# Designs tried in a protein design run: designed miniproteins, single chains, continued (5). Part 78

Each design is a single chain, and the fold is of that chain. pLDDT is the mean over its residues in the fold that is shown.

## One batch from the design tools (miniprotein)

Design m18703
Fold by ESMFold2-Fast:
Structure m18703 (fold): chain A 95 residues (1-95)
Amino acid sequence: SRDELLEQARRLIEEVRELIDNKAPVEEILKKLEEAVDEISKLLSPDQASRLRGMMSGDLRNIRDIYPVDPDGALDMARRIVDFLERLLEQLKKE
């Protein structure tokens, strides 16, 4: 059901936040972010899902590229993505 997909998306977003807070390896954080994006995409129209995936592909590449030079800045970017996904999920719950 839609409610079950919303709960799964919420759980994945929470898991990403925990990985960031625990200073997990960046590759583990990126993989979990990609899983969260894929799950949220199931709640979106095809056009919305395509836009989200495109945006996230760029953001995840930027995090990977920045991490060796500025790990704290890279993790701040990851936190901003988590905040964005949480806001998106809240909007989807109201639909």
Scores: mean pLDDT 87

Design m18704
Fold by ESMFold2-Fast:
Structure m18704 (fold): chain A 69 residues (1-69)
Amino acid sequence: SPLHPLHPELEEAERRALRALLLAERKDPTSPNVARARQLLLEGGKAARAEDYETAIRLYEEAARAAEK
């Protein structure tokens, strides 16, 4: 479920990160890039729960970039 429906940028960043991770896991689940993307997603989720949305968005964007390598 989206974390905050009034923050479309946060929702889009999370969805992009989750999609990128899913595709990366399908290609090579043992990749260090997959492990890094998982860690960044976890950290982004923690920031979002703390209502630090700017940090959450940045971490989700970093997770997507890590998975897209």
Scores: mean pLDDT 83

Design m18705
Fold by ESMFold2-Fast:
Structure m18705 (fold): chain A 73 residues (1-73)
Amino acid sequence: SSMERRQRAEEVIRSQLPILTDPAASEAQKREAALHIASALRELGEDELAREVLQLARAGRFQEAAALARKWL
């Protein structure tokens, strides 16, 4: 259902946000977290936010990527 899809996507975002902003996490781990967040945002129909999150993460701007993803929480 739509509600179950939203709940699952929000759970992915919640679980990946700590990795994305963890200063101890590697850049590879942060990029992987951003990919999972972007995938979850696309499942919610937020293609523009997903693109922005990925663009910021590719630029190493992980704190800003996390701030955008939090709009769905």
Scores: mean pLDDT 87

Design m18706
Fold by ESMFold2-Fast:
Structure m18706 (fold): chain A 66 residues (1-66)
Amino acid sequence: DQAQRNFNLGLQLFRQGDYFGSIGQFQRSIRLDPNFSDAWFNMGDAYSRLGLDSFSQRLRDLSRRL
């Protein structure tokens, strides 16, 4: 579905080091499926790569509670 497609594009951008682009795609995926725990978790990882560790941890914790 569209949430999965946005998530897959986010993963591709993350692997290329485009952390800002990956976050945008993970956000689109979450807007379509707010319970998509993998999207929340990977968005957290992308924020961690940008040095936003406290925010990253909150997103990863949220993904684990879904």
Scores: mean pLDDT 85

Design m18707
Fold by ESMFold2-Fast:
Structure m18707 (fold): chain A 74 residues (1-74)
Amino acid sequence: SNQEKLRKISSLLFEVGLELGRPELVLLAVEIATNKSLSPEEAIKRAEEALREQKVPEEVRERVLKEMKEIKEE
């Protein structure tokens, strides 16, 4: 379900935010988990923008986005 996919995407973004000390990623993760109007595609787009804005290293961004896209394809 979309709700389950959003929960998984949110969880992944939350972990990255905590590990790298990026509060904005943690806040976005909570928004993704609680926003019933958001699609998995829109959640991934917002996550990609936030990861870039928060200057997350490219290797980490690519890995995280790949995992999120795999979740979407479930």
Scores: mean pLDDT 85

Design m18708
Fold by ESMFold2-Fast:
Structure m18708 (fold): chain A 87 residues (1-87)
Amino acid sequence: SMMERLREELEREIEEIRRRLERGELTPAQAAAELVRISVRAHEAGLLDISRRAFRLALDVASADRAMTNRVIAQILRMIGDDFDRR
């Protein structure tokens, strides 16, 4: 369905941002901005679980210094794992 495809697309975008942040290709500020954009798109589509997750990740990333990047990634992985376990 269209909603299922959008869900998969947004989940892939979150994972790509995580990888790019881990590789130092994005600053925390850039990653947070992209995650907020995903959160808004998910909210507009009624995908509230993805919206909430992306928003929390954006806050975590925005609060992190460079030394905390690995901890932020661990949090992202935990949130993704928890969300998949619920499905």
Scores: mean pLDDT 76

Design m18709
Fold by ESMFold2-Fast:
Structure m18709 (fold): chain A 99 residues (1-99)
Amino acid sequence: MEQIEENGIEFAGLVAFAVQNPEAFAEKLKKEFGAPDEEVERIIEKSKAILEETLEAVEKEAKEKGNEEILKLAEELRKNPTEEKMKELARLLLEEHKK
């Protein structure tokens, strides 16, 4: 996988982390980057919006293509957005795009 694709998968994981565990994500940003509370809150809100928009788009495309695996993964992510599942979804979407 190319560097840009790997960075995309890692970004997807961070979005899921911010949504699933916002307190731990906030602590990580404050410790590693010195981010102020206000900026951390904005990043978490943007991450929630990105996840919602991504899942809506993915569900629509997967229904049109009959991809039950992606649909099931998107449903699981709506209930519990883990880094592992979000990274798996990102990998599946990249594979599908390359076909």
Scores: mean pLDDT 77

Design m18710
Fold by ESMFold2-Fast:
Structure m18710 (fold): chain A 100 residues (1-100)
Amino acid sequence: SSEVEKFLAGLRELRRITEEELARLEAQGRDAQARHLMLATLQLIEREAKKLNLEEAAKIAREGLEELQANRDAPLAEQRALWLRTVDRVEEVVEREAKE
C-alpha cells in the first residue's frame, strides 16, 4: 500500500516538526499556542487517516483529541505526554496497515 506508506512517512515527519515547534513554544511560555498546535495536528491526522479509510487510526486520533479537550486545564507536560502517546498509537496502527 504505497499511499499508506507515504502517510506513515508523512506522519513521522509531522511528529518530528511538531515536537520541535512544541519545544520552541514551551520555551517561550506560549502554552496556549502549544495546546492549540497539539489539537490541530491530531485533527490533521484524523482527516488524513479518514481519506485513506484507516478507521482505527482515525478513531485513535479522535479519542486523543477528545481526551485533550476534556483535560484542557491539565499541566502542559501532561497534555504533551498524552499527545505523544496518541501519535505513537496512530503510528503503530498505520505501520501494521503498511505491512499488508
Scores: mean pLDDT 88

Design m18711
Fold by ESMFold2-Fast:
Structure m18711 (fold): chain A 98 residues (1-98)
Amino acid sequence: MEKKIEELRKKILEQFKKELEELKKAYEKDPSSFTEEEKKLLELSEEYYKQGKVEEALYVALAVQRIAVEGLPFTPEVLEEEIALARERLEKGLREAA
C-alpha cells in the first residue's frame, strides 16, 4: 500500500507544480485578470513552494479555494483549520485509491 500511496502523491504534487507554474505565468502576463482569491492562492502557495514545501503549498491552495467557495472569512485561524482539513482529505483519498 505505501508504495502505491507514494506514487499517487508524487503524481499529484508534480501536477500541482505544473499548475502553479502556469498560474505564475498567467499572473505575470495580466495581473488585473486575477480575483483577490486567486491572488491569495498564488501568493500563499508560492511562499511554501519557494521553501521547497510543495505538499504544504498544495494544502494552502486547496484551503484558499475551499474558503472562497464556502464564503468563509480569510483569518489565520480559518486558513490553518482548512489547511489541516485539506491534508486529511488528500491522505484519506490516497489511502482509498491505493
Scores: mean pLDDT 78

Design m18712
Fold by ESMFold2-Fast:
Structure m18712 (fold): chain A 89 residues (1-89)
Amino acid sequence: SPMDVINESLAAEAEQTLADAERLTEEAVRLAEEGKLSEAVAVESAMRLMVGTVAAASEALGDTETAARLRAALERGEKRVEEALEKAE
């Protein structure tokens, strides 16, 4: 069914989004450590939007476990970036 195709596509996108969240977290932390604070905040904002969107889509399709994994990954990433930004002040 069309919903099965959408669900399979979102499952694949969720796994890619988890990998991207880790990569973007590391990039934002690096930018903050280099004193590029505006760039670090921009990367964090892009990560938040991307992960939040995929998590909301997963939840809307009834995949609450994947949504929880994505939100947990975002929370861990945001904490790391915020700590790096605080140290760069």
Scores: mean pLDDT 86

Design m18713
Fold by ESMFold2-Fast:
Structure m18713 (fold): chain A 81 residues (1-81)
Amino acid sequence: MTRAEELLANLSPEELELLEEAARYLEQGKVDEALEKVRELAKMLNISMEEALSVLGTYLELHREEYPKAYNTFGRLLATS
């Protein structure tokens, strides 16, 4: 199990709501709003933005059927280095 999978499995309801809000914003193409929610999650968990993005990526992979546009948008964000 990866660290992102472990973190995701142990999220509180409040932390999980931030991921759900980020996924909903990405599904709508609202990238900046989604990244704001990921930043809030990173701060709440005291983890890096990179680790919080890994948690979001894992969440989106598990919920790919619910958030197909968010999954594709997230993949494009990671490719722009």
Scores: mean pLDDT 82

Design m18714
Fold by ESMFold2-Fast:
Structure m18714 (fold): chain A 63 residues (1-63)
Amino acid sequence: GKSIFNTSDSEDPQQTIERGKKAIKIAVENGDDVEIYSTGSSPQTKKTTEELKKIAEEERKKK
């Protein structure tokens, strides 16, 4: 199946990264695809979103 993770301007970036990493690992272990979207518009949220997209790509390569 597909798992969706959303980033937002209302959450601490470090907490978002930790939640995202956990979600990505669980999804990959279950054979699910992970799609990461930004619901915020701040530059920080954009950077956090791109970092999680890279983490998702790297985790997929490990399996």
Scores: mean pLDDT 78

Design m18715
Fold by ESMFold2-Fast:
Parts: structure tokens; C-alpha cells; sequence
Structure m18715 (fold): chain A 66 residues (1-66)
């Protein structure tokens, strides 16, 4: 969960609404990176997602890849 948070914030995504603004190609790349658990960055400064929102976002990203 923390890995997902770090990757999303590093991509400039702190809310579900911001996720919807990501280009489809970038969203697919981000989704694959998030799901694969690749390398992490330092702790994000601006994190606003709840655990429920992270779970919903991961499901949305997974559905996009299917």
C-alpha cells in the first residue's frame, strides 16, 4: 500500500480526480509500475488518499489493464 502511495504521488497523483487526467499511455505504464512493485522514491510530501481510495484506485487501474 505504501509503495502504491509513493508511486502515485511521484507521478503527481494524490486524488482520484487527478488520476483521471493522466494520459491513457502514461496511465497504463503507471498501472504496470504500481502493480509490479518496482523501485520506490522518498516519502511523499502531499498524500491525501485514504486506504479505501487507494484500494478503489488500484481496482480501477487493474480494470484498465484488463
Amino acid sequence: KDEVRKKLVTAGIATMEQLDTVDPDDLESLARSVLSGGGLVTSPESWSFSDDEVAAMVKKIRDFLS
Scores: mean pLDDT 58

Design m18716
Fold by ESMFold2-Fast:
Structure m18716 (fold): chain A 97 residues (1-97)
Amino acid sequence: SKLEEAKKHLEKAESYLAEADRLMQEGRPLDEIRRKAEQALEHAKKALQLSKDIPDRELTIKAVALALRAIGVLWDVEIQERREEAKRTGKPIEPFG
């Protein structure tokens, strides 16, 4: 069922986000953290797409929340990568957009 598939994608998104959080706490490479956040975002987006055919607002809200959390981790990684690059090259950080 679409509901069961959506729930499995939400569980995977939560699992990948928890793994990204653990990798951040352990000071693991930013590439590893980014990969886990990207996997979380993919599963959250799949759950959100499935939610369009499911009359459950709580499921949709949860999918959106997980997607936004994953995007937040990806933004934090991008900012940190730019800061590390600036320190290595001595070049100023260019603004986003």
Scores: mean pLDDT 86

Design m18717
Fold by ESMFold2-Fast:
Structure m18717 (fold): chain A 66 residues (1-66)
Amino acid sequence: SAEAEKQALFDELQNLVREALAAGALSPEEGLAYLRRAVEALDLSLEEFKKVIDEIKAEIAAKMAA
């Protein structure tokens, strides 16, 4: 279901945020802001949700590479 796919993507993002926080790549405030942005996107279609998750993941990857 779309709900199951959204939950799996959200769980993956939570793990990525946790890893980025542990690595010092994100502040706690930045981590919370990303998770809030993902939660707000849960009201969107699965396709729109995937785009938001991909954008957040790209932003986190850029911070971890710096």
Scores: mean pLDDT 87

Design m18718
Fold by ESMFold2-Fast:
Structure m18718 (fold): chain A 88 residues (1-88)
Amino acid sequence: DKEEELKRDAEEAILQHAERLLESAKLKLEQAKKGRLLSDKEIETIEKTLKEMRKKAKDNKKAQELIDEAEKLDKEAIEISEKNRKAK
């Protein structure tokens, strides 16, 4: 079924994008823990990317779980960055 095949391919593409988003979040958290500060523009980009991905993944539970985990890590990175900013 061509429609089912296209649907599976689209779901797989969304999953791959969500996995890359999670990897990016892990890297940003690691950098924040090492003392790197996140700029206001970087924080805005993080929030925009999360919103866009949630819209794309609205019908994909597995992608939503990956996005939720990425958002949790991004929020932690932002909190660490703000704490580091206040300490300087």
Scores: mean pLDDT 82

Design m18719
Fold by ESMFold2-Fast:
Structure m18719 (fold): chain A 85 residues (1-85)
Amino acid sequence: SSRSAVLGLSGLLLKYLDGLIDYAKSLGDEETVKRLEELKKEVERLRLEVESIPNPTTDQYYSALDRLTGILKEADKLQREMDKK
């Protein structure tokens, strides 16, 4: 279901972001840590917003998935930047 897709993807993304935060901390990259923590807060906010809406529409779920995909792409770019160090 669209709901389980949003909850599943956001859960996996939070685990991914936690791993990247630990990685950035190991590199002493405080700016990347801060940015990843901001992305984590955005994911947590999106989860709460979707869960707080009574009877979310398909369009609202697709909007949430698009935003989660955007956050994933940004996290992936930050990982690639860290890998070059």
Scores: mean pLDDT 85

Design m18720
Fold by ESMFold2-Fast:
Structure m18720 (fold): chain A 120 residues (1-120)
Amino acid sequence: SPQREVADRLIAKLKEATEKAIELIKRDPEQGANLLVDAAKEVADEMRRAGLTPEEARRVLQAFVDAIKKVGEAAKEVAAQSTPEEGERILNIVKQAIADAASLLTEGAAEALRRYEERK
C-alpha cells in the first residue's frame, strides 16, 4: 500500500539518522543531537503530508523508540568515558534532543492519522 511504502521509507530514514547520530555524539554531542531532531522533523513532515494508517504509524513510532534506546545507550557510554561534568552535559544534551524528537514525531503521527481519515 502507499502508506506501507511511506512507513518503510521513514523507518529507513530513522535507522540511518540513528547510526549517524551515534557516531556524531562520540565527537560532537550537539551535532549528534541536532541531527536526531532534524531527522524527527523531516519524518514528522513526511508523515503529516502522506497520511498513515494506525498500523503504519505504530511501526514508525516503534522504530523511533528503538532508535532513542540506541542513542541513549551510546550517550551513556560516551558520558561514562568523560569527566563527570562533561558526562552530565552530554546526557542533558541528548535527553533534551530525545524529548524534542519524541514531541515532533508524536504530533506528526497524530496529524498523519487525521490526514489518512480525511482521504477515506
Scores: mean pLDDT 88

Design m18721
Fold by ESMFold2-Fast:
Formats: C-alpha cells, structure tokens, sequence
Structure m18721 (fold): chain A 65 residues (1-65)
C-alpha cells in the first residue's frame, strides 16, 4: 500500500491531529499572519510532507511567522 501508516509512528502524520490543526489555521492562522488561510495551510502541508509531525509543523509555522 502507498501509505506510510505501516511504519514508525514518529514519522507518520496523525490524520486526526492534522485535520484539527488545519481547522484552527483556517480560523486563527489567517488572522495571525494576515494572509489567506489557503496559503497558511499550504505551508503547513509542506512541513508535514517533509516528515514533521503535525504539531511540530504548526509550531514551526508560528516561529517563522
């Protein structure tokens, strides 16, 4: 299967956490950065695809903003 969910948990995106964070970014992140929510979500998605956990990806976005 082309899914990473068979491997170590520390490298797997938690789908529930990811959706919860995206929902928060749509409402809060856009206002915080003054940019469209879609751009914030794209940056988050990029960090998660790099292998960062959803929580770490979110924290890194806040640190870079």
Amino acid sequence: APLPFRDAADRLPDAEAQENIKHMLRNYGAKEWGMPAEEVIEKFDRLVKEGKSPVKAMNELFEEA
Scores: mean pLDDT 63

Design m18722
Fold by ESMFold2-Fast:
Structure m18722 (fold): chain A 76 residues (1-76)
Amino acid sequence: AEKEIQELIKEAADNAKKGVEYDLAGDSKKAQESFGKALQNYQNAVDLARRNGLDVSKVRSEAVKAINDAMLSTLE
């Protein structure tokens, strides 16, 4: 479960970064699709944590940090 949660957090961050990259390139449709995937990965990570009795607040914080760090890495 913890390994799967970390994988989902990584996928959320990767998709959020792709969303920013597409947005900067002017591809609004691909940006929205990538951000949608990031949100889905985030929700899946949180739900998996909840089902396994893990600290949901900690998982949310880790995921938000990973997503923000990934998005900021693309910005000027």
Scores: mean pLDDT 85

Design m18723
Fold by ESMFold2-Fast:
Structure m18723 (fold): chain A 112 residues (1-112)
Amino acid sequence: SELEKLEKKLNEIIEELKELKKKGESLAKLLETLGEKLAEMLLEFGKPEAAEKVRELGKKAAEYAKEGKLDEAGEELALMVVTFADALSKEQQEILRKKMDELGEIIEEALK
């Protein structure tokens, strides 16, 4: 099902971000990777305009993080997540909501 496909892909993204963090990669690399992986998922779901927007927002978040502008990075990250969620069905948004807490914990840990 499309719901099972979304959950599997979100779990794969979470594990990839955990591995990048374990390797000592920067917050900027995690944000850029998140944006690229979410955009790839949207392309597979037939949402190319949302995919392009998500990719660009992820790049902006990463650029702000590289500059130490964490508030601006957080704003671009929030816009990226909202843009991704708005491209999904209501049932897909419920799955995303459950995974957002785990994604948030990884990003917060990367700030330490």
Scores: mean pLDDT 84

Design m18724
Fold by ESMFold2-Fast:
Structure m18724 (fold): chain A 87 residues (1-87)
Amino acid sequence: SKKEEAIKETQKYYDEVKKLYEEAKKLDEETAKELQKKLDQIKTLLESAKKSKTSKSAELAYKGAKKVYDEAKKLYNKKKEEIEKKK
């Protein structure tokens, strides 16, 4: 179903953000805290997708999760670059 597919895709983005959060913990505490906020946001979106009454609502949650993942990836890459440049 379209709803089930949207939930699976949202879960994939959650798993990717969780991976970025684990890498951020190795980088510094500030970056880890910022990625934790993104992880909390995507977790809420995953819960929303699972509770959705319609495929359209689940798809909106999935699109939101993709946006949060894109933001998390940009944030992590920017912070990693800034830290590497200062060494």
Scores: mean pLDDT 83

Design m18725
Fold by ESMFold2-Fast:
Formats: C-alpha cells, sequence, structure tokens
Structure m18725 (fold): chain A 72 residues (1-72)
C-alpha cells in the first residue's frame, strides 16, 4: 500500500487537470487507479508537461462520458 506521505507528495505535484482526472476516477469508485496516478503516473512520466496535459485532457473527456453513461 502507498504511504500517506507518498500520496500527498504525488498530489502536490499534480496539475489541476491531473487532479480533476483523479477526482473523476474516485467518483467511478476506482480508488486503486487514483492511488496509482499519485505514485507512478505511468501514462505521463516520460512526456513533456505539454504532452502530459494533452493525455490527461483526453482521459478526462473519456471519464466524464463513462460517468454520464452510469447515471442512466
Amino acid sequence: LPTPEEIEAGRARMTPLEQKVAEKLRELGDEDLVRSLYLSDARGSYLTPEQREKVYEKMLETLEAEIERRKK
């Protein structure tokens, strides 16, 4: 399990967009994926900040569509 210190350190490094993605993942109930975003950021760690923002923007759109689907 990630330590509270690791989670807070990860959160402190997140952009507002990345925090919104984590919030949407939490809304979907995927706590494990939320925690992995704070620790590894596996889909953005090797990207430039600009490229990372593009990836998270697309991810946010996908998550919002899934939340809307579940509201039905």
Scores: mean pLDDT 64

Design m18726
Fold by ESMFold2-Fast:
Structure m18726 (fold): chain A 114 residues (1-114)
Amino acid sequence: SLAEKHRERADQLEKEGKFSEAGKHYERAYEISGDEEDLVRALRAYLKAKDWENALYLLAKYIGTPQAEAAVTFWNAGNYELAAAALKRALDEADVSPEIREIGQEIIDYLLSK
């Protein structure tokens, strides 16, 4: 499948240490498949890359709530404390898996360290 080809390319890029590019290919696989496993792979690849912007954007898009959108808006404005607070509210209000909550907490911890 097209999703599987993106996963294979992402796996190769991870082996090459190109974690941000790997994240983009896992994200494309997720857009095709709708499979949370592809989402988790994309988010973890972005975190390995220290690509906090793409990790936040993808997580916020997945959650899809006004608070998730607000987190992105505050990040783009350089207001990291408000971005962290908005993301925390988005995660608390959304029915997300424990693994997605754990990833979200890593992003929140990064935002609060700025």
Scores: mean pLDDT 91

Design m18727
Fold by ESMFold2-Fast:
Structure m18727 (fold): chain A 78 residues (1-78)
Amino acid sequence: SAAALERFRGLLAKMLRHLGRENFKKFLETFEFNEPTDLDSEEEKAALKEFNKALRAHLIKVLEENPEASDEELVDLM
């Protein structure tokens, strides 16, 4: 759901603030999202896998393209 995605993004933002940039980047490089067992269809499961790949790529890109940004600025870009 959209609410679950917003909550997930919020948790990632909190992790960046808590871990700091270097540890968060290392986390993203090895990040694997556990699939919810309550997804209704194979299409939803496939979409979640593609979303997770795109999300990892986006977050790493934000960190790499904004090396001088503060953690607060990075949170706003997520």
Scores: mean pLDDT 69

Design m18728
Fold by ESMFold2-Fast:
Structure m18728 (fold): chain A 74 residues (1-74)
Amino acid sequence: SAMERAREYFERANRYAAEGERKGPEQGFNAGVGAGLAGIGLGVGKVAGDDEFAAEMAERGARSAERGARGGPA
C-alpha cells in the first residue's frame, strides 16, 4: 500500500540521516533535513488521508537525505 511505501521511505531517510551524522555536522544537517521532510510529508498525508501524497513526499525526503549523507555541500 502507499502508506507502507511511505513508512519504508521514512525509515530509509532516517538511516541516511544517521549515516550523515556520523560523517560530519554538515552532512548530518543536510541528511537530517531530508529525513525531516519525509516525516512532515508522511504526517501531512496521514492527516489529510492522502496515502499517495505521504508516499511521494517520503520518497522525496529519502532522496534528499541520501544526497546529504553522500557529502552534498552545505
Scores: mean pLDDT 78

Design m18729
Fold by ESMFold2-Fast:
Structure m18729 (fold): chain A 95 residues (1-95)
Amino acid sequence: KEKEIEQLRRLAEVAREAAEDPSLPEDVRNSLRGTAEAAEAAAEALEAGDEKRAAILVPAALLLAIGTIEDLRRSPTEAAQEAARRLEELLKELV
């Protein structure tokens, strides 16, 4: 669905923006960059109509996002908690 592509690209954007915050631990920033790359790859597969590739990449991107949210939620900073909240809201829209 077109909305799914838009939400995956938004997930990539939010994760990439959060990864630029130097107050976050390096491992968390690496997880955010990985989530952004996975979400972008999933969106590209959907846009290309590659159903087989999308069937693998979309679940992979969602699982990486869930792991990244868990990492962010373990961080005591407001920046980490806000990034987790933004990612959680986007995941709800992706079903």
Scores: mean pLDDT 84

Design m18730
Fold by ESMFold2-Fast:
Structure m18730 (fold): chain A 92 residues (1-92)
Amino acid sequence: SAAAEAELEARADAAVAAFRAALEADPALSLDELVAELRRQLEELLEEARKRGDEELAARTQALLARLEADPEAGLDAVLRELRLQFLREQL
């Protein structure tokens, strides 16, 4: 749904923004830090979705977390592409 997609996009955008701010302070940071922040944001969203009974948002968030866990680099690319945020990664 559009609502679930918007919430996932907002959390991914927040993770990218936090990583970009961290890179300004420490240019040696790896994309592993972006994966860690994205995972943290999605885990928080999953808990929120479960608490309010949003089964669609919970299922979508859990699927994205599983992709990040299985292959962090490919999972990051898949998450950003699915959420239409691939252009933000290219600007990093």
Scores: mean pLDDT 75

Design m18731
Fold by ESMFold2-Fast:
Structure m18731 (fold): chain A 63 residues (1-63)
Amino acid sequence: SAEERLLRQLDTLEELFKKATTELTIKSLYNGAVQLAELAEKRGIPSTAQRARDLAKELKEKL
């Protein structure tokens, strides 16, 4: 399903964030998290959108 696909993408971003060591990588992941949140919102999956927004906030705080 679309929800399962978006959740897998979110899980991948969260895993990559744990391994991120450079500002460039963190900024790239931030852009990905923002885009994922917007896509989840448009597809009516508010729980995934909120998790993606929370991830984006954590990533921004590391910049």
Scores: mean pLDDT 85

Design m18732
Fold by ESMFold2-Fast:
Structure m18732 (fold): chain A 79 residues (1-79)
Amino acid sequence: SAAIEAELERLLEGAERASQVRVGPADPATRARALALLDELAPHVSPELRARLKEAIDRMDPVGQAGVLEALEAIRARL
């Protein structure tokens, strides 16, 4: 849906800004959970936005990845 896509685009922008802050090494479980939730939301998000978010998650720092996970879990909880 357009509302979910807008939330994910804002999340991407926020995570990209957060990637400028140094944090310890990425937690592989956090990354894996974020990608899995993004795939679960596939029916509600365009394939293009989903692909871009997956690429961005792989390039984000741990803070950005944790923020994406939290937002995706919140979106899923509302479905």
Scores: mean pLDDT 72

Design m18733
Fold by ESMFold2-Fast:
Structure m18733 (fold): chain A 108 residues (1-108)
Amino acid sequence: APAPEVQEELRNALIPPALVAAFVRELLGEPLSEGEREARARLADDAEAQAIAEEAARRILAAESELEAAEALMEMLEKLAETGSPELQRAARLALEELRREIEELAK
């Protein structure tokens, strides 16, 4: 089994995409999942992360294809990897690696 620190980093990697999903649901007037609510709460005091995620959510809702939505999510994760706290930067990098893997699988 992975070490507790690795398990925490993997859980934290879900926070940036969950935060974007939370904003998407909020903009659509839909209820948040437990994971989306947790991500919103964990980053409540990080105004920059909230603004970056909200912009990504708006771009996802305006996207005409799954590719455009994925590109918006990728750009959000790249911004958080540069400007977030050290913990959020690590989470964003892990989420980017996972998203790239998923996109590669879909391209087969």
Scores: mean pLDDT 74

Design m18734
Fold by ESMFold2-Fast:
Structure m18734 (fold): chain A 70 residues (1-70)
Amino acid sequence: SMGEVVEEVVKYFKELSDEEQGKIIKELQKINSTRPKPQNIAQELERLRETVKTLYELMKKKREELAKKA
């Protein structure tokens, strides 16, 4: 469920250093800036869902990179 995805993202995001958290947020902001501006509430909700999905994918990739470098 979406709630499980959000909970997992928050848990793993908090495990990152402030520097790595900042990098993830900057990349998420960059990706979101390329998306069309929502015109109604349905599009705004969809943008929020896509933002959560993007954050999850960025977090997953960052965890894999850090695990390899440890």
Scores: mean pLDDT 76

Design m18735
Fold by ESMFold2-Fast:
Structure m18735 (fold): chain A 95 residues (1-95)
Amino acid sequence: GQDILEEASKRVNDLLSQGYSPLQIRQLYRKKANEIVGREINSPEDLLNIDFSSLSREELVVFLILGLQLYIEYVFVDGNKARDAADAIMKVLKT
């Protein structure tokens, strides 16, 4: 629900307040996501193959942050796929 969006937003804002750039935050959460799934996530398409319903709320926050950051990164080249990944995460959070 809404609470997990607030948690994701708070974590990103806390890192920005500490002097992290958006690129550094994306790299941090990509590393965290890779550790969760045991493989490298290089594109928004890699996110669409993940079963988000099997993840904990803490793990979903990692993918939500990564999905939103990838949407920002790829909006001009593949924004639809990045958005689809974010929407898939949001559907799991609403259930």
Scores: mean pLDDT 71

Design m18736
Fold by ESMFold2-Fast:
Structure m18736 (fold): chain A 110 residues (1-110)
Amino acid sequence: SESFYFEIITKDNEKISYEVDYVEEKPEEEIYKKALKEIEELLKNPTFAKILKESNSFSEIISKLAQLGEKTKEELKKLIEIYGKIIAWTGGDLDKVNKILDKVMEDLKK
C-alpha cells in the first residue's frame, strides 16, 4: 500500500524518475539472480561496461551515467528501474539492497 519514488537530474537537465508500488518480498537469492540477469543485459553497451568496471559502488555508476546525460539516458533509466525493483522486493531494507548490489557488482567485474 506504499510506493517508492526517486528521481535523478542529468547534466542535460532531464528528469529521470521511477515509482514502484509495494510488492510481495522475494528471497534474497531470487532478487540477486534477477538483478544479475537484468544488469548483465546492460553490459552489452560498451560505455556501461566501462563505467561498471571503473566504479566501486552502485551509486557511483548512477552518478557517472547521469554525468554523460543523453549518451547513457536509456541505460540510466533501466538501472534506476532495476534499483527500484530491488528496493520493493526487499521491502525497503536498504542493508539487503546494498548487500545484493555489492555481490552483483563483484560478480560482474570478474
Scores: mean pLDDT 77

